# Designed miniproteins, single chains: the designs that were tried, part 96

Each design is a single chain, and the fold is of that chain. pLDDT is the mean over its residues in the fold that is shown.

## One batch from the design tools (miniprotein)

Design m3546
Fold by ESMFold2-Fast:
Structure m3546 (fold): chain A 96 residues (1-96)
Amino acid sequence: MQEEIDREVEAVLNYLAGKAALGDGDYERAIKYFEKAIEADPDSPLAAEAYTLLGEAYLKMGKYDEAIEAFERSLQLDPTNERAKKVLEEAKKKKA
């Protein structure tokens, strides 16, 4: 549907902006972009990947509880995401 296609485009653009911000070390801005990407298309494979990168941004900020929640949400959407499994394990080790 047109509205679904428009939401998918919005999700992709915010996801790419989030990745750019994450690469620049602007973790606060990356978080906002990934949240917008998820909000635009919350049940998509892109949302699962956005949750993974959202969690990685929280890890960089030392926010381990928020990182764990984000990775668990990613795995709820895509249980086969090996990246999300690995970073979830790393987040739990850093919190312990």
Scores: mean pLDDT 84

Design m3548
Fold by ESMFold2-Fast:
Structure m3548 (fold): chain A 60 residues (1-60)
Amino acid sequence: MSREELEKAIEKGEQALKENSDNLTVQLVALKEIIEAYKELGEEEKAKEYEKRLQELLSK
């Protein structure tokens, strides 16, 4: 994916997280997409931040 496509995917994923705080499935998909996009951008610190959020969500 291009950098612009990755940035758009992150924005869309963050919006989905905010709008679907009560929908576990949507949050899991959105977090996974954000994590992969940040990894492809080389933003490893951001990717790890969202990975921790994903693990927290799975552990509740």
Scores: mean pLDDT 80

Design m3549
Fold by ESMFold2-Fast:
Structure m3549 (fold): chain A 55 residues (1-55)
Amino acid sequence: SLKDQIIENLKAVREGLKKEIEELKKDTSPEAQQRRQALENELKGIEKKIEELKK
């Protein structure tokens, strides 16, 4: 279904964000810290969308 395709796409985005966050944890620069915060906020948004679509 379209809903299942959207959920799978969001899961792929979630996994990509998790990987980028983990790589940025190795960098202590202010730029990396700022990018991690932005990606963590994006991750929370994606997780909420997945949860809403499963209802």
Scores: mean pLDDT 86

Design m3550
Fold by ESMFold2-Fast:
Structure m3550 (fold): chain A 65 residues (1-65)
Amino acid sequence: MEKEIKELIKRAEEYEKQKKYLEASRDYNEAARLFEQMGDYKKAAELLKRAQELSKKYLESQGLI
């Protein structure tokens, strides 16, 4: 689980650098879910917040909000 979470975060950070906000948001959401399964609710909340911010950037870039 820890290795999987690290790979998801690394991939999400790479997508974020490429301005692929929707893809980055998805990977942060999945990593947050895995942290919740591990009982690390604080890290899960931080990743969920980041995913929501990236999702908002995606919607703004599409003129949807």
Scores: mean pLDDT 83

Design m3552
Fold by ESMFold2-Fast:
Formats: structure tokens, C-alpha cells, sequence
Structure m3552 (fold): chain A 56 residues (1-56)
């Protein structure tokens, strides 16, 4: 499941959707329940895009 989400993220052109998929995949990989992972991913996709380069 996490691997499938990562593959879908790589095929996605939308950076916000990609971020949501990656967050969800990471949460599932760490053993977080699907419901919680989905909620966190939805919140991540609503966040403003971070700077392209963040030193540190």
C-alpha cells in the first residue's frame, strides 16, 4: 500500500497532490492507521507550498 502511494505520487504532476500522497505513504509505513494517515495527508495538501530551497 505505501509503495503504491509512492508510485502514484511519482506519476502525479500536481505538487500538492504529490505531497499528500507522500505524507500518507510515510504515515502508513510507520504503522499509522489509514484513517489518521488520510486526515494528515488531506491537511498537508491544504498547506501552502514550502520554499523550493530550505537551507537546514
Amino acid sequence: SPEALREEARRTTDPRRRAGLLVRAEMLRQGVPQDVADELAAQASRLPLPPLRVPE
Scores: mean pLDDT 67

Design m3553
Fold by ESMFold2-Fast:
Structure m3553 (fold): chain A 80 residues (1-80)
Amino acid sequence: MHLEKGKEYYEKGNYEEAIEEYKKAYAEEPSAEIFYNLGLAYYKMGNYELAIQAYELALVLDPENEEIKKNLEEAKEKLK
């Protein structure tokens, strides 16, 4: 499964490969977890604008998720 492969790449620090697997995952079946993990990978790459976009998409699918909200605010702080 592309989500699991993305997580494996993320754990190894292979963030670009993780992002590609997460993109394949959301193209097949979008979910809050996929967009959240995509945001985490962009954040690790220092791409805070794309991390924010991914976290906002995750919150559209899971509006009450406090962990996604917290990481969204942390990414926004990087752009101040």
Scores: mean pLDDT 88

Design m3554
Fold by ESMFold2-Fast:
Structure m3554 (fold): chain A 65 residues (1-65)
Amino acid sequence: PEYQAFSLVGLARYYLKQGKLDEALKYAEKAIEVFPSPLAYRVLAEVYRAKGEFDKAEEYEKKAS
């Protein structure tokens, strides 16, 4: 489960760097479903920040701490 979540976080980061925010969101959410971790919450927060959804980004950053 943790190795699968790590791979999904990697995919989310990859798509975030490509500017494919919907794909990045999909994989970040999947990573949290598989294994919620501070890293997964951080990536999800970064995706929401990139989408301009600052309120959601702050909520997930709090979950990352």
Scores: mean pLDDT 81

Design m3555
Fold by ESMFold2-Fast:
Structure m3555 (fold): chain A 60 residues (1-60)
Amino acid sequence: MASEYTKKGTEALRRGDLETALKYYKESTRQGNKEAGKMAILVARYLGDEELAKELEELL
């Protein structure tokens, strides 16, 4: 689903702002967007947050 939060996450990712991208992808995931959840998992792993990545995998 294309949500405003997914767009903001992708914009942040294009700028290399991984922390902001993660924030917006997490918000989009809470709205039921599974694609944003997968992106949030990838960004969390790049940031070294394995616990967050595992939690997000369980939500998908």
Scores: mean pLDDT 78

Design m3556
Fold by ESMFold2-Fast:
Structure m3556 (fold): chain A 81 residues (1-81)
Amino acid sequence: SVADEQIAALEETIKKARELMDQGKYEEAKRLARFAIGGAESLLRMADRGEVTPEQKERAQRLLKEAEELYKKIDEMIKSK
Protein backbone atom coordinates (compact mmCIF):
# COMPACT_ATOMS: atom_id res chain seq x y z
CA SER A 1 0.00 0.00 0.00
CA VAL A 2 1.01 3.66 -0.39
CA ALA A 3 1.08 4.06 3.41
CA ASP A 4 3.40 1.03 3.82
CA GLU A 5 5.73 2.52 1.16
CA GLN A 6 5.70 5.88 2.98
CA ILE A 7 6.42 4.14 6.33
CA ALA A 8 9.37 2.25 4.76
CA ALA A 9 10.69 5.51 3.26
CA LEU A 10 10.44 7.22 6.68
CA GLU A 11 12.38 4.37 8.34
CA GLU A 12 15.12 4.72 5.68
CA THR A 13 15.17 8.55 6.12
CA ILE A 14 15.61 8.20 9.91
CA LYS A 15 18.41 5.64 9.33
CA LYS A 16 20.17 8.06 6.94
CA ALA A 17 19.80 10.94 9.42
CA ARG A 18 21.52 8.79 12.09
CA GLU A 19 24.35 7.90 9.67
CA LEU A 20 24.89 11.60 8.87
CA MET A 21 24.88 12.44 12.59
CA ASP A 22 27.54 9.74 13.19
CA GLN A 23 29.62 11.38 10.40
CA GLY A 24 29.37 14.80 12.14
CA LYS A 25 27.12 16.18 9.35
CA TYR A 26 24.68 17.62 11.89
CA GLU A 27 22.94 20.25 9.73
CA GLU A 28 22.21 17.67 6.99
CA ALA A 29 21.12 15.11 9.62
CA LYS A 30 18.81 17.72 11.20
CA ARG A 31 17.20 18.49 7.82
CA LEU A 32 16.49 14.76 7.23
CA ALA A 33 15.10 14.33 10.77
CA ARG A 34 12.79 17.34 10.18
CA PHE A 35 11.72 15.83 6.84
CA ALA A 36 10.89 12.55 8.63
CA ILE A 37 8.80 14.45 11.23
CA GLY A 38 6.80 16.02 8.37
CA GLY A 39 6.33 12.65 6.68
CA ALA A 40 5.07 11.01 9.87
CA GLU A 41 2.70 13.95 10.50
CA SER A 42 1.39 13.53 6.92
CA LEU A 43 0.65 9.83 7.63
CA LEU A 44 -1.18 10.80 10.84
CA ARG A 45 -3.30 13.30 8.85
CA MET A 46 -4.16 10.40 6.49
CA ALA A 47 -5.15 8.37 9.59
CA ASP A 48 -7.48 11.21 10.71
CA ARG A 49 -9.18 10.90 7.28
CA GLY A 50 -9.55 7.11 7.68
CA GLU A 51 -7.02 6.44 4.87
CA VAL A 52 -4.71 4.09 6.88
CA THR A 53 -5.15 1.02 9.08
CA PRO A 54 -4.86 1.22 12.91
CA GLU A 55 -1.56 -0.72 12.66
CA GLN A 56 -0.16 1.79 10.13
CA LYS A 57 -1.25 4.66 12.43
CA GLU A 58 0.60 3.08 15.39
CA ARG A 59 3.74 2.67 13.23
CA ALA A 60 3.48 6.32 12.11
CA GLN A 61 3.13 7.46 15.76
CA ARG A 62 6.26 5.47 16.74
CA LEU A 63 8.22 6.90 13.79
CA LEU A 64 7.10 10.45 14.68
CA LYS A 65 8.39 9.98 18.25
CA GLU A 66 11.68 8.49 16.97
CA ALA A 67 12.20 11.33 14.45
CA GLU A 68 11.38 14.01 17.08
CA GLU A 69 13.83 12.44 19.58
CA LEU A 70 16.52 12.24 16.88
CA TYR A 71 15.93 15.88 15.84
CA LYS A 72 16.25 17.01 19.48
CA LYS A 73 19.47 14.99 19.93
CA ILE A 74 21.03 16.46 16.76
CA ASP A 75 19.97 19.99 17.77
CA GLU A 76 21.62 19.51 21.20
CA MET A 77 24.83 18.27 19.51
CA ILE A 78 24.92 21.39 17.29
CA LYS A 79 24.42 23.69 20.33
CA SER A 80 27.16 21.91 22.36
CA LYS A 81 29.84 22.85 19.77
Scores: mean pLDDT 87

Design m3557
Fold by ESMFold2-Fast:
Structure m3557 (fold): chain A 65 residues (1-65)
Amino acid sequence: MSPEALEEFQRGVRALGEGDYEEAVKHFRRALEIDPTFREARAALAYALRQLGKTEEAQELLDSL
């Protein structure tokens, strides 16, 4: 796994812990841009999108796993 992808994922997880779902989405998207196979980042992105009410976008991401 890329250190840069992992760092972005960790920043996203921190944003989730703070309730900042918009910031979490940004970091998880960056992690996936660096490593498109990063399953955990995709799942976390789907979760954050669902918290923002973007349930259809989240489902599309999960369907691509």
Scores: mean pLDDT 81

Design m3558
Fold by ESMFold2-Fast:
Structure m3558 (fold): chain A 76 residues (1-76)
Amino acid sequence: AEKAKEEAEKLREEGIKAAEEEAKRLGWSEEALEKAKEAVREGAKAYEYYKLGDLEKAKEYMKKAAELAQQALELA
């Protein structure tokens, strides 16, 4: 059970760093970067719930992540 949280935390940390580096490289707005970070955080939560077998919560957080990622692209 703890392993799912550790994997999700690692994905969140790596995803946030990747988003920060890419946004800086591409000259994204601060708002676009913040939405991208939110998308990464929600996606990591979806992954954690997926690994725990809670597919309903996994789908919910995955939908939130997708919506936030779309908002980030609109602001970029």
Scores: mean pLDDT 83

Design m3559
Fold by ESMFold2-Fast:
Structure m3559 (fold): chain A 66 residues (1-66)
Amino acid sequence: KTEKLKEFAEHVKRGIDAYKAGNYKEAIEHFKRAIELGKEAGLPQITLDNIEERRKKLEEKYKKAK
């Protein structure tokens, strides 16, 4: 469980860093992995929903940017 939480936090951080760098595709992939790891670690649904919302917004931005 602790290892999954560490991996989750790492992917969230990498996703945020990628977003700040304008690398939306990488940010989306990191958030997807974070959600999967968070589910395995038993994180609250609210936490998972927050990351999923960020991922959806980034997917829309990436799609709109063509």
Scores: mean pLDDT 78

Design m3560
Fold by ESMFold2-Fast:
Structure m3560 (fold): chain A 90 residues (1-90)
Amino acid sequence: MEELKKEIEELLKELEELKKELEKLRNESTDPELKERLEALIEQIEIKIENVKKALKDPNTSDEELKSIKEELKKIIEEAKKLIEEVKKA
């Protein structure tokens, strides 16, 4: 339980850093379509971070829920990394 929570905390830190990079790319972009894509992912990330932080503070959150959260965080982290790479190559 405690080790899984620490792994999730590390993934949250990575996701928060990726969010800052996405915000920078959004602010620097002149393409309205790309700005909308970046904004949508930033909003999704903010909602996910808030929900995960609430789950970590709840002592009733099950190990199965924590495992699900960890997998969801990994997926959104990969999505963020992919979009950042796509933008940097364009």
Scores: mean pLDDT 84

Design m3561
Fold by ESMFold2-Fast:
Structure m3561 (fold): chain A 83 residues (1-83)
Amino acid sequence: SMDRIRQDPNNWQAWVDLGMQLYSQGRYDDAADYYQRAIDIAGDDNYYILMNLGMVYRRLGRTDISDQYFNRGVQIMTDRMNR
């Protein structure tokens, strides 16, 4: 993930992969920072990144922020279900 980021810092999936590794280590603040970098690259409508941000802020006890990310992700999925 680090080598991928150094080669292509605009690869949002590499930032997500790194954030997930940090999350699994209990490094929630660092994971949140890397997920935020990923969303800045991918756009604020990326469901996958929004769910990861929701989960990490829940672990940090920032429930209001967590709920905002989860609600945005649910809205995107609901909008895509309207045919």
Scores: mean pLDDT 80

Design m3562
Fold by ESMFold2-Fast:
Structure m3562 (fold): chain A 80 residues (1-80)
Amino acid sequence: MKPEIELVFEDPTLTPEQRAEGERLADEIIPKVLEEAKKLGYKPKKVTVRIAVTDSEISIIVEVEGEDGKKLTFTYTYPR
């Protein structure tokens, strides 16, 4: 079973470079988040990744919804 993955950019006016940075970090983080969720006994059903890019940082918030409807939230912040 593969979870449904949704990427959400908080600012639709991001430059192609900013969008590429956020997408690269999300691609790196998603497998790690799925591994951690499974270690905690979750069977991932849906993963929502929210990406916010500012002048000073990139924030990625990952919400994992399990088959039982319970949610886990992981937050990652990277300096720019």
Scores: mean pLDDT 77

Design m3563
Fold by ESMFold2-Fast:
Structure m3563 (fold): chain A 55 residues (1-55)
Amino acid sequence: MDEARKKRNELLKEMAKALGLSQTKVRNWLENGEPISEETAEKFSEFSKELAQKP
C-alpha cells in the first residue's frame, strides 16, 4: 500500500472523528468542495488548533 495514501486515509479518518462526520463527507468536502454546516466549521477550527499543537 502507498504510504502517502495510507497517511491521507488515516488523516481523513481522524478528521471525520473530530468533526463528527463520515469519512465520505470529509472527503467530499475536501475534494469536491461540498458545503459543510457552521457547527462542522467550528469543529474543524478546533481540530486545526489541535494539529498545530500536536502535528
Scores: mean pLDDT 70

Design m3564
Fold by ESMFold2-Fast:
Structure m3564 (fold): chain A 60 residues (1-60)
Amino acid sequence: SVEERLAELEKMIEESDDPEIQKALRTVLERARQLTPEQQEALFDSAKAFIDDVKARKAA
């Protein structure tokens, strides 16, 4: 659900030590609150994929 996705993003912000990732996640969270539920889900999926990709590249 959208509420579960919002909670997941907030947890990722709290658990992240990277200021750039924290800033990006906060921007996504703020933007998501202004969107429809359908747009929020698409934004969350895109944001998660982007962050996972960045983390994978930094770990390589």
Scores: mean pLDDT 73

Design m3565
Fold by ESMFold2-Fast:
Structure m3565 (fold): chain A 107 residues (1-107)
Amino acid sequence: SKEEEWKKRLLDAGYSEEFAEAAVRVLNLLKEKGYITEEQVEEAIDALIKTSPLELDTFRALALMEAYVKGLPLEKVDELAVLHFLYSKGFITKEQYEELKKEIEKE
């Protein structure tokens, strides 16, 4: 599937299994909602592969604080970090970011 191809690209770039699954899940949700195209998913994966570990770790730190304050399970940290990254890079609008953030927090 296309999702398996995206996951493999992230794993080949050195991301953990858990992060790769979280990233594909978030990107697939955005695509299913019509917020981004398949081409934009490929661009987002390329951006994740090219980003510095420090930049991504900053989003992870923010996501961890948010998960702690809201009592969210730790597995949501990677999903929220990916969402913060995508918004910061302009892949999604503020409204789309806030909507998907609420959906991630509900599961």
Scores: mean pLDDT 84

Design m3566
Fold by ESMFold2-Fast:
Structure m3566 (fold): chain A 77 residues (1-77)
Amino acid sequence: MSQSELYDRFLNAVTGSEKLDAFEELLKKNASPSLLVEMLSRLNGPIVGSKKNKLFSKILEKYPNNEKIRSFVSLHK
């Protein structure tokens, strides 16, 4: 599945779990920090906390010095 198809899946996902799965696949495909920040800004509503926290840990591990990513992750704690 292409990065564009994964992003479309993220936008059209009905459940928070589905959104997080699409997000993780985009992260694995080396999506840009700008795209990851946009996706983080779209994460709202009831999302599975443990799955969300695991994804956030992976994002921070990949981009530990990106201030925008760090700021958005802290807003969701």
Scores: mean pLDDT 73

Design m3567
Fold by ESMFold2-Fast:
Structure m3567 (fold): chain A 58 residues (1-58)
Amino acid sequence: ITRADLDLFRALAEENNASEEVLALIDGARAALAAGDEARASALGRQAGELLVKEVGK
C-alpha cells in the first residue's frame, strides 16, 4: 500500500459518508507509512477497507 493509495482511499471514504472509525483507521495507516512502518500501514488499511465494505456494501 502507498501514500497515494491511502489518499485516494480517504477521499473515497469521505464521498461514501464512511464512519469516523474508517477515517481514523485510514489516518492511522497514513501515519504508519510516514513513519516507515509498512506492516502497520497495511494492517490498518485492511481494517479500514473491511469496515468500509460493511458500511457501503449494504
Scores: mean pLDDT 78

Design m3568
Fold by ESMFold2-Fast:
Structure m3568 (fold): chain A 79 residues (1-79)
Amino acid sequence: DPSLEEVERFLEELERLTEELEKSPEPLSEEEVEEIERLIEEAERVLELLRRTGAPQELLDRLEEVVRRLREVVKRKLE
């Protein structure tokens, strides 16, 4: 299992990527959509693991929010 520090680094990188995607006016390519979908899947797996292991609620909330934001980015920029 990743350490909480590794999870926090992963989350910070996802939050940064999400912010940059939200700021970009450009539509997403098919390859970019596939990459974002893989990141969402990875984040959801981490979130499920953290829920089962009793991780801090603040960390769970941040992961849920970044997954929501990434899904909105895909939805808004695919069209």
Scores: mean pLDDT 79

Design m3569
Fold by ESMFold2-Fast:
Structure m3569 (fold): chain A 74 residues (1-74)
Amino acid sequence: AEELIEKAKEYEKKGDYIKAADLYVKAGHLAYQDGDVDKAVELLREAARLYRKAGDDERAKAVEEYLRYLEEKA
């Protein structure tokens, strides 16, 4: 998970918000599988923010919907 977060930050610095968001989604799913729901929520919020910043409202909405599900289940 940590390695994916580092790569996501590098893509964000370069302005590649879509790739950064994709890496945060992967890191969030790994955190969830490890049982760290709080970390998964934080990482997925970063992904949604970056998809919005890139203008990819469809992917942002999908992540936001999944976030709502996780927050209601926790």
Scores: mean pLDDT 83

Design m3570
Fold by ESMFold2-Fast:
Structure m3570 (fold): chain A 58 residues (1-58)
Amino acid sequence: SQLQRLQLELQRLESLLQSLKEQLARETDPEAKKVLQEDIAAVEAEIAALRKQIAELE
């Protein structure tokens, strides 16, 4: 179902977010930190949008 596909995508994005946060915690280069912070913000925005879509289908 569409709901199942969205839930699977949410799980994938949440796993990616955790990985990026772990990378940020270990990163020492300021430029790389900035890129990771921007990537984290983008993924968090995608998760928020996807959660809203899931809520609208329930």
Scores: mean pLDDT 88

Design m3571
Fold by ESMFold2-Fast:
Structure m3571 (fold): chain A 81 residues (1-81)
Amino acid sequence: SELEQAKQFVEEGNEAFKKGDYLKAGEAYEKAGNIYEKLGQTDLALEAYHNASVAYEKAGDYSKASDVAVKVLKLAINKVL
């Protein structure tokens, strides 16, 4: 299922992060966040995007970190509304 695929991307992100491959970790977490968001799994999407932002910052990719941080902000606002 798409939900299982998102969980697999989270696991791939965790493994990449442990190995210091922060760019790969950020990409995997962002893919998981995109799937969770599409499925309305808001809390899981927020967690995945937050992890992607941290990973992108550690990779020095501040543009990608900023992009996922904006996704977190929009999703958090939508959760309150």
Scores: mean pLDDT 88

Design m3572
Fold by ESMFold2-Fast:
Structure m3572 (fold): chain A 58 residues (1-58)
Amino acid sequence: SEEEMAKLDELIQKAVEAGRRGDVETAKKYADEAGKIANDPGIGKVIYRAATELAARA
């Protein structure tokens, strides 16, 4: 639904923001929630991987 797509985008943005500041635990929480909304386990893993790569550069 439109609401689910908006929520998914919001969670991805929050995961990326947490990653940029080195907050890997918060990034994982948002990535896992995004994966649930997308109903695709791979989406959460991809988001979390991107966030952890950002954290490594912080």
Scores: mean pLDDT 81

Design m3573
Fold by ESMFold2-Fast:
Structure m3573 (fold): chain A 57 residues (1-57)
Amino acid sequence: KKELEELVKKMIENNEPVPDIIEKVEKFAKENNIDLEEALKLAGEIAKEILKKIEEE
């Protein structure tokens, strides 16, 4: 989970589009045997928080 959080955070900090983040999360979930729906939900929450902060600054 921590690796997934770091991955999503780094992609958002690099200003990657949300679809690209989703693709990376899907690949990470598949390679690490993480439930895809849970991984996407977690990634979505992290992305939402970071993107909101960026948009408000």
Scores: mean pLDDT 73

Design m3574
Fold by ESMFold2-Fast:
Structure m3574 (fold): chain A 74 residues (1-74)
Amino acid sequence: MKKKEADELMKKGREALKNGDYDTAIKLFEEAVKKYEEETENPVRALGLLAVAYWNKGEQEKADELFAEAERKA
């Protein structure tokens, strides 16, 4: 089930965020967004966490774009 794969990516991404590994968190949350969109599931939570990862990495412009996309899809 693809949704279960997306949920696992979200769990691993949150662990990477807690460890300060923002590059790994970004990669995992980007994959989660793709999996949720492939399943016609709402990617809003994954987009929000992806934005948080970019913000913590110092990529504020990219984070702002992702927060806006998440808000639009909510």
Scores: mean pLDDT 79

Design m3575
Fold by ESMFold2-Fast:
Structure m3575 (fold): chain A 77 residues (1-77)
Amino acid sequence: MLEEALKKVEEAKEEAIKYVRGDEEAKKKAEELEEEVTRLVRELIERGDLESAQKVLEAVAEAGKEVAEEKKRLEEE
């Protein structure tokens, strides 16, 4: 589960970056992957695996930062 959740965070990040770079179709895929990550985090919390849930949330925060930095680079012109 942790490995699957981290893989989905990475995939969501890649799709979000594609959307930021102009791929409109990537937006829906990124949103779907983000919803799956949210569901997996909830499942980890519900089963008491707080350490894995924390690792996934940290990966989400890092991915969001990278997406925001890429968006800022594109908007700085």
Scores: mean pLDDT 82

Design m3576
Fold by ESMFold2-Fast:
Structure m3576 (fold): chain A 65 residues (1-65)
Amino acid sequence: MSREEAVEKIMEITGLSREEAEKAIDLTLEGKYQEAFEMLLKHASRGEAMEAMNILSQYAFDKKK
């Protein structure tokens, strides 16, 4: 999954802006999963935020493998 695909999916699931979605990705790549999750919760339900976190976690693991 590319960074652009991850940003688009996060925006679709959560309704976050592009800039907020990019920040959530960067926080996840730094291992700051809790801060990323809190950003997602600003505009999304808990379920939507959990779906977005699964995408972010998969993206981060794929990048480091």
Scores: mean pLDDT 80

Design m3577
Fold by ESMFold2-Fast:
Structure m3577 (fold): chain A 110 residues (1-110)
Amino acid sequence: SEAEKKLEEEKKKIEESVEEAKKYLDEKNYEGVLEEIKKIVESSKNAYKIAVKNKEYKLGLEVLDYAIKKLEELKKYAIEKGAPKEIILEIEIAIGIAALMKGVLKTVGL
């Protein structure tokens, strides 16, 4: 369906933004990291909206679970690279936003 294609597109955007954020972490470009975290949050919000509008709860949950997994991986990478506490906090906030949306979607999809 069109909704399935859009959800796959948002999942790809999350993957691309995580890889770009890791590159910025290697370069100690923290402004770049923050921009990519914002993109991951936006793609997560888009996936949530698409899932609710189209009743694609299972696929929406899969995309949000993927976002949480990738943000947790990004957090571990940021800690390993010695990123500032402010960067780690922004990743934690992004994880919290995705987890909240997942919780709502799981409840509605029951």
Scores: mean pLDDT 91

Design m3578
Fold by ESMFold2-Fast:
Structure m3578 (fold): chain A 80 residues (1-80)
Amino acid sequence: MEEAKKLMEEAKEAYKQGDYKKAIELLYEAARKAIEENDLELAREAMAEMKKIGEENPELEEEVRKKLEEIQKLIDEAIE
Protein backbone atom coordinates (compact mmCIF):
# COMPACT_ATOMS: atom_id res chain seq x y z
CA MET A 1 0.00 0.00 0.00
CA GLU A 2 1.32 3.45 -0.94
CA GLU A 3 2.13 5.46 2.21
CA ALA A 4 0.19 8.55 1.08
CA LYS A 5 -2.99 6.49 0.47
CA LYS A 6 -2.61 4.85 3.90
CA LEU A 7 -2.35 8.28 5.55
CA MET A 8 -5.48 9.42 3.67
CA GLU A 9 -7.43 6.43 5.05
CA GLU A 10 -6.14 7.12 8.59
CA ALA A 11 -7.21 10.77 8.19
CA LYS A 12 -10.73 9.66 7.17
CA GLU A 13 -10.92 7.46 10.29
CA ALA A 14 -9.80 10.36 12.52
CA TYR A 15 -12.45 12.60 10.91
CA LYS A 16 -15.16 9.98 11.58
CA GLN A 17 -14.04 9.88 15.24
CA GLY A 18 -14.37 13.69 15.47
CA ASP A 19 -10.61 14.16 15.90
CA TYR A 20 -10.34 16.99 13.37
CA LYS A 21 -6.89 18.12 14.52
CA LYS A 22 -5.50 14.60 13.99
CA ALA A 23 -7.30 14.38 10.62
CA ILE A 24 -5.60 17.64 9.52
CA GLU A 25 -2.17 16.37 10.68
CA LEU A 26 -2.65 13.07 8.79
CA LEU A 27 -3.87 14.89 5.65
CA TYR A 28 -0.80 17.16 5.81
CA GLU A 29 1.50 14.10 5.97
CA ALA A 30 -0.53 12.41 3.19
CA ALA A 31 -0.08 15.47 0.94
CA ARG A 32 3.68 15.58 1.62
CA LYS A 33 4.06 11.85 0.88
CA ALA A 34 1.90 12.17 -2.26
CA ILE A 35 4.23 14.92 -3.55
CA GLU A 36 7.28 12.71 -2.81
CA GLU A 37 5.53 9.85 -4.68
CA ASN A 38 4.71 12.24 -7.61
CA ASP A 39 0.97 11.80 -7.02
CA LEU A 40 -0.10 15.44 -7.34
CA GLU A 41 -3.77 14.44 -7.73
CA LEU A 42 -3.73 12.78 -4.28
CA ALA A 43 -1.85 15.77 -2.82
CA ARG A 44 -4.58 18.11 -4.12
CA GLU A 45 -7.28 15.76 -2.76
CA ALA A 46 -5.64 15.94 0.70
CA MET A 47 -5.50 19.76 0.44
CA ALA A 48 -9.21 19.88 -0.48
CA GLU A 49 -10.12 17.70 2.54
CA MET A 50 -8.03 19.91 4.85
CA LYS A 51 -9.73 23.05 3.50
CA LYS A 52 -13.16 21.46 4.11
CA ILE A 53 -12.25 20.62 7.74
CA GLY A 54 -11.00 24.19 8.28
CA GLU A 55 -14.24 25.63 6.85
CA GLU A 56 -16.32 23.33 9.11
CA ASN A 57 -14.13 24.09 12.17
CA PRO A 58 -13.23 27.82 12.36
CA GLU A 59 -10.91 27.21 15.36
CA LEU A 60 -8.67 25.12 13.04
CA GLU A 61 -8.83 27.50 10.04
CA GLU A 62 -5.46 29.19 10.78
CA GLU A 63 -3.64 25.83 11.20
CA VAL A 64 -5.20 24.57 7.93
CA ARG A 65 -4.23 27.80 6.11
CA LYS A 66 -0.57 27.49 7.20
CA LYS A 67 -0.40 23.80 6.24
CA LEU A 68 -2.01 24.45 2.84
CA GLU A 69 0.57 27.20 2.17
CA GLU A 70 3.40 24.77 3.07
CA ILE A 71 1.99 22.06 0.77
CA GLN A 72 1.58 24.53 -2.11
CA LYS A 73 5.24 25.59 -1.73
CA LEU A 74 6.29 21.92 -1.92
CA ILE A 75 4.22 21.43 -5.10
CA ASP A 76 5.72 24.58 -6.64
CA GLU A 77 9.25 23.35 -5.78
CA ALA A 78 8.53 19.89 -7.26
CA ILE A 79 7.52 21.40 -10.64
CA GLU A 80 10.64 22.60 -12.48
Scores: mean pLDDT 82

Design m3579
Fold by ESMFold2-Fast:
Structure m3579 (fold): chain A 79 residues (1-79)
Amino acid sequence: DSELVRKATILWVAGNLQDVAARFLEADPRATPEEVEAARQGAIDTYKEALEYEKQAFERGLLPKETVEKIEKRLKDLE
């Protein structure tokens, strides 16, 4: 189960980095709407993938429920 937790963790970190990058682009007056949308969508896609692995890890008792709830809340804020 180390692979499941590892995948969940890597995707969560990757999603957070993409999310930060998307917010940076939103604040950048030189960024195009297309660049901002692509960055936001990238973060959403990565978070959705992370959520699937985190749900599996939670169901197997490997990660706490709060881990799943954090991703679910952030996805709702982005969508």
Scores: mean pLDDT 82

Design m3580
Fold by ESMFold2-Fast:
Structure m3580 (fold): chain A 67 residues (1-67)
Amino acid sequence: EEELKELAKKVALRLAELFAMKLKAKNPEEEPEIKLEEIDENTYKGVARAGDEEREVTVTAEDVKNA
């Protein structure tokens, strides 16, 4: 249970990092920003920004359990 929450957080962070890398590849002059936000007990939101572009992903403990 706690392990699934920790894994959901890790997955959200990794996906945000991947988005940041992709955004940096498109806009090499911009420094990517990564934000991880806890929406609730079982839900984490990862956000990646570079210049004017932004991508986000939401991961739940249930999503990770069923992946």
Scores: mean pLDDT 77

Design m3581
Fold by ESMFold2-Fast:
Structure m3581 (fold): chain A 92 residues (1-92)
Amino acid sequence: SEELEEHQRKISELFAETMKEALERRLEEARTRELSADEEFAFVMTAALASSMTELPEEHIRAARELAERAMPAASPPMQALLESFLRSLEE
């Protein structure tokens, strides 16, 4: 059980680090070009998943919030519900 718990912790840490790296890479891309709607949505979903596993840097949280708010008016009702749930989870 102890060895299994250690493996689960290491896997969770690896996933969290991978997600943080993906978010950081996307933010750097966003500084040089406009993201597509699919890329913006993917960023928000990745940030939502990552925030459930680890603490994200303030820059990542701010970017995800801004992108979610921008996506909201054009999103389908189920998508709006997911985005609203994500924004609510970011309450400070």
Scores: mean pLDDT 74

Design m3582
Fold by ESMFold2-Fast:
Structure m3582 (fold): chain A 60 residues (1-60)
Amino acid sequence: SRALVERAAAQVAAANSAAAARTGAHDLYKGGLITEEGRRAAEAAPTGEEGARALVDGAA
């Protein structure tokens, strides 16, 4: 699951938007691929890059 999260995080970083990070966090959390803490951190991130990092750090 970590490899799938890393791929999604790379796409979020490339999109360079906080909105992409929020959408990615929601989808990955619903799929059971990240923790709830990781989802909340990514949703609170001010940039896509910070959101992408939060997704990887929260990988379940």
Scores: mean pLDDT 80

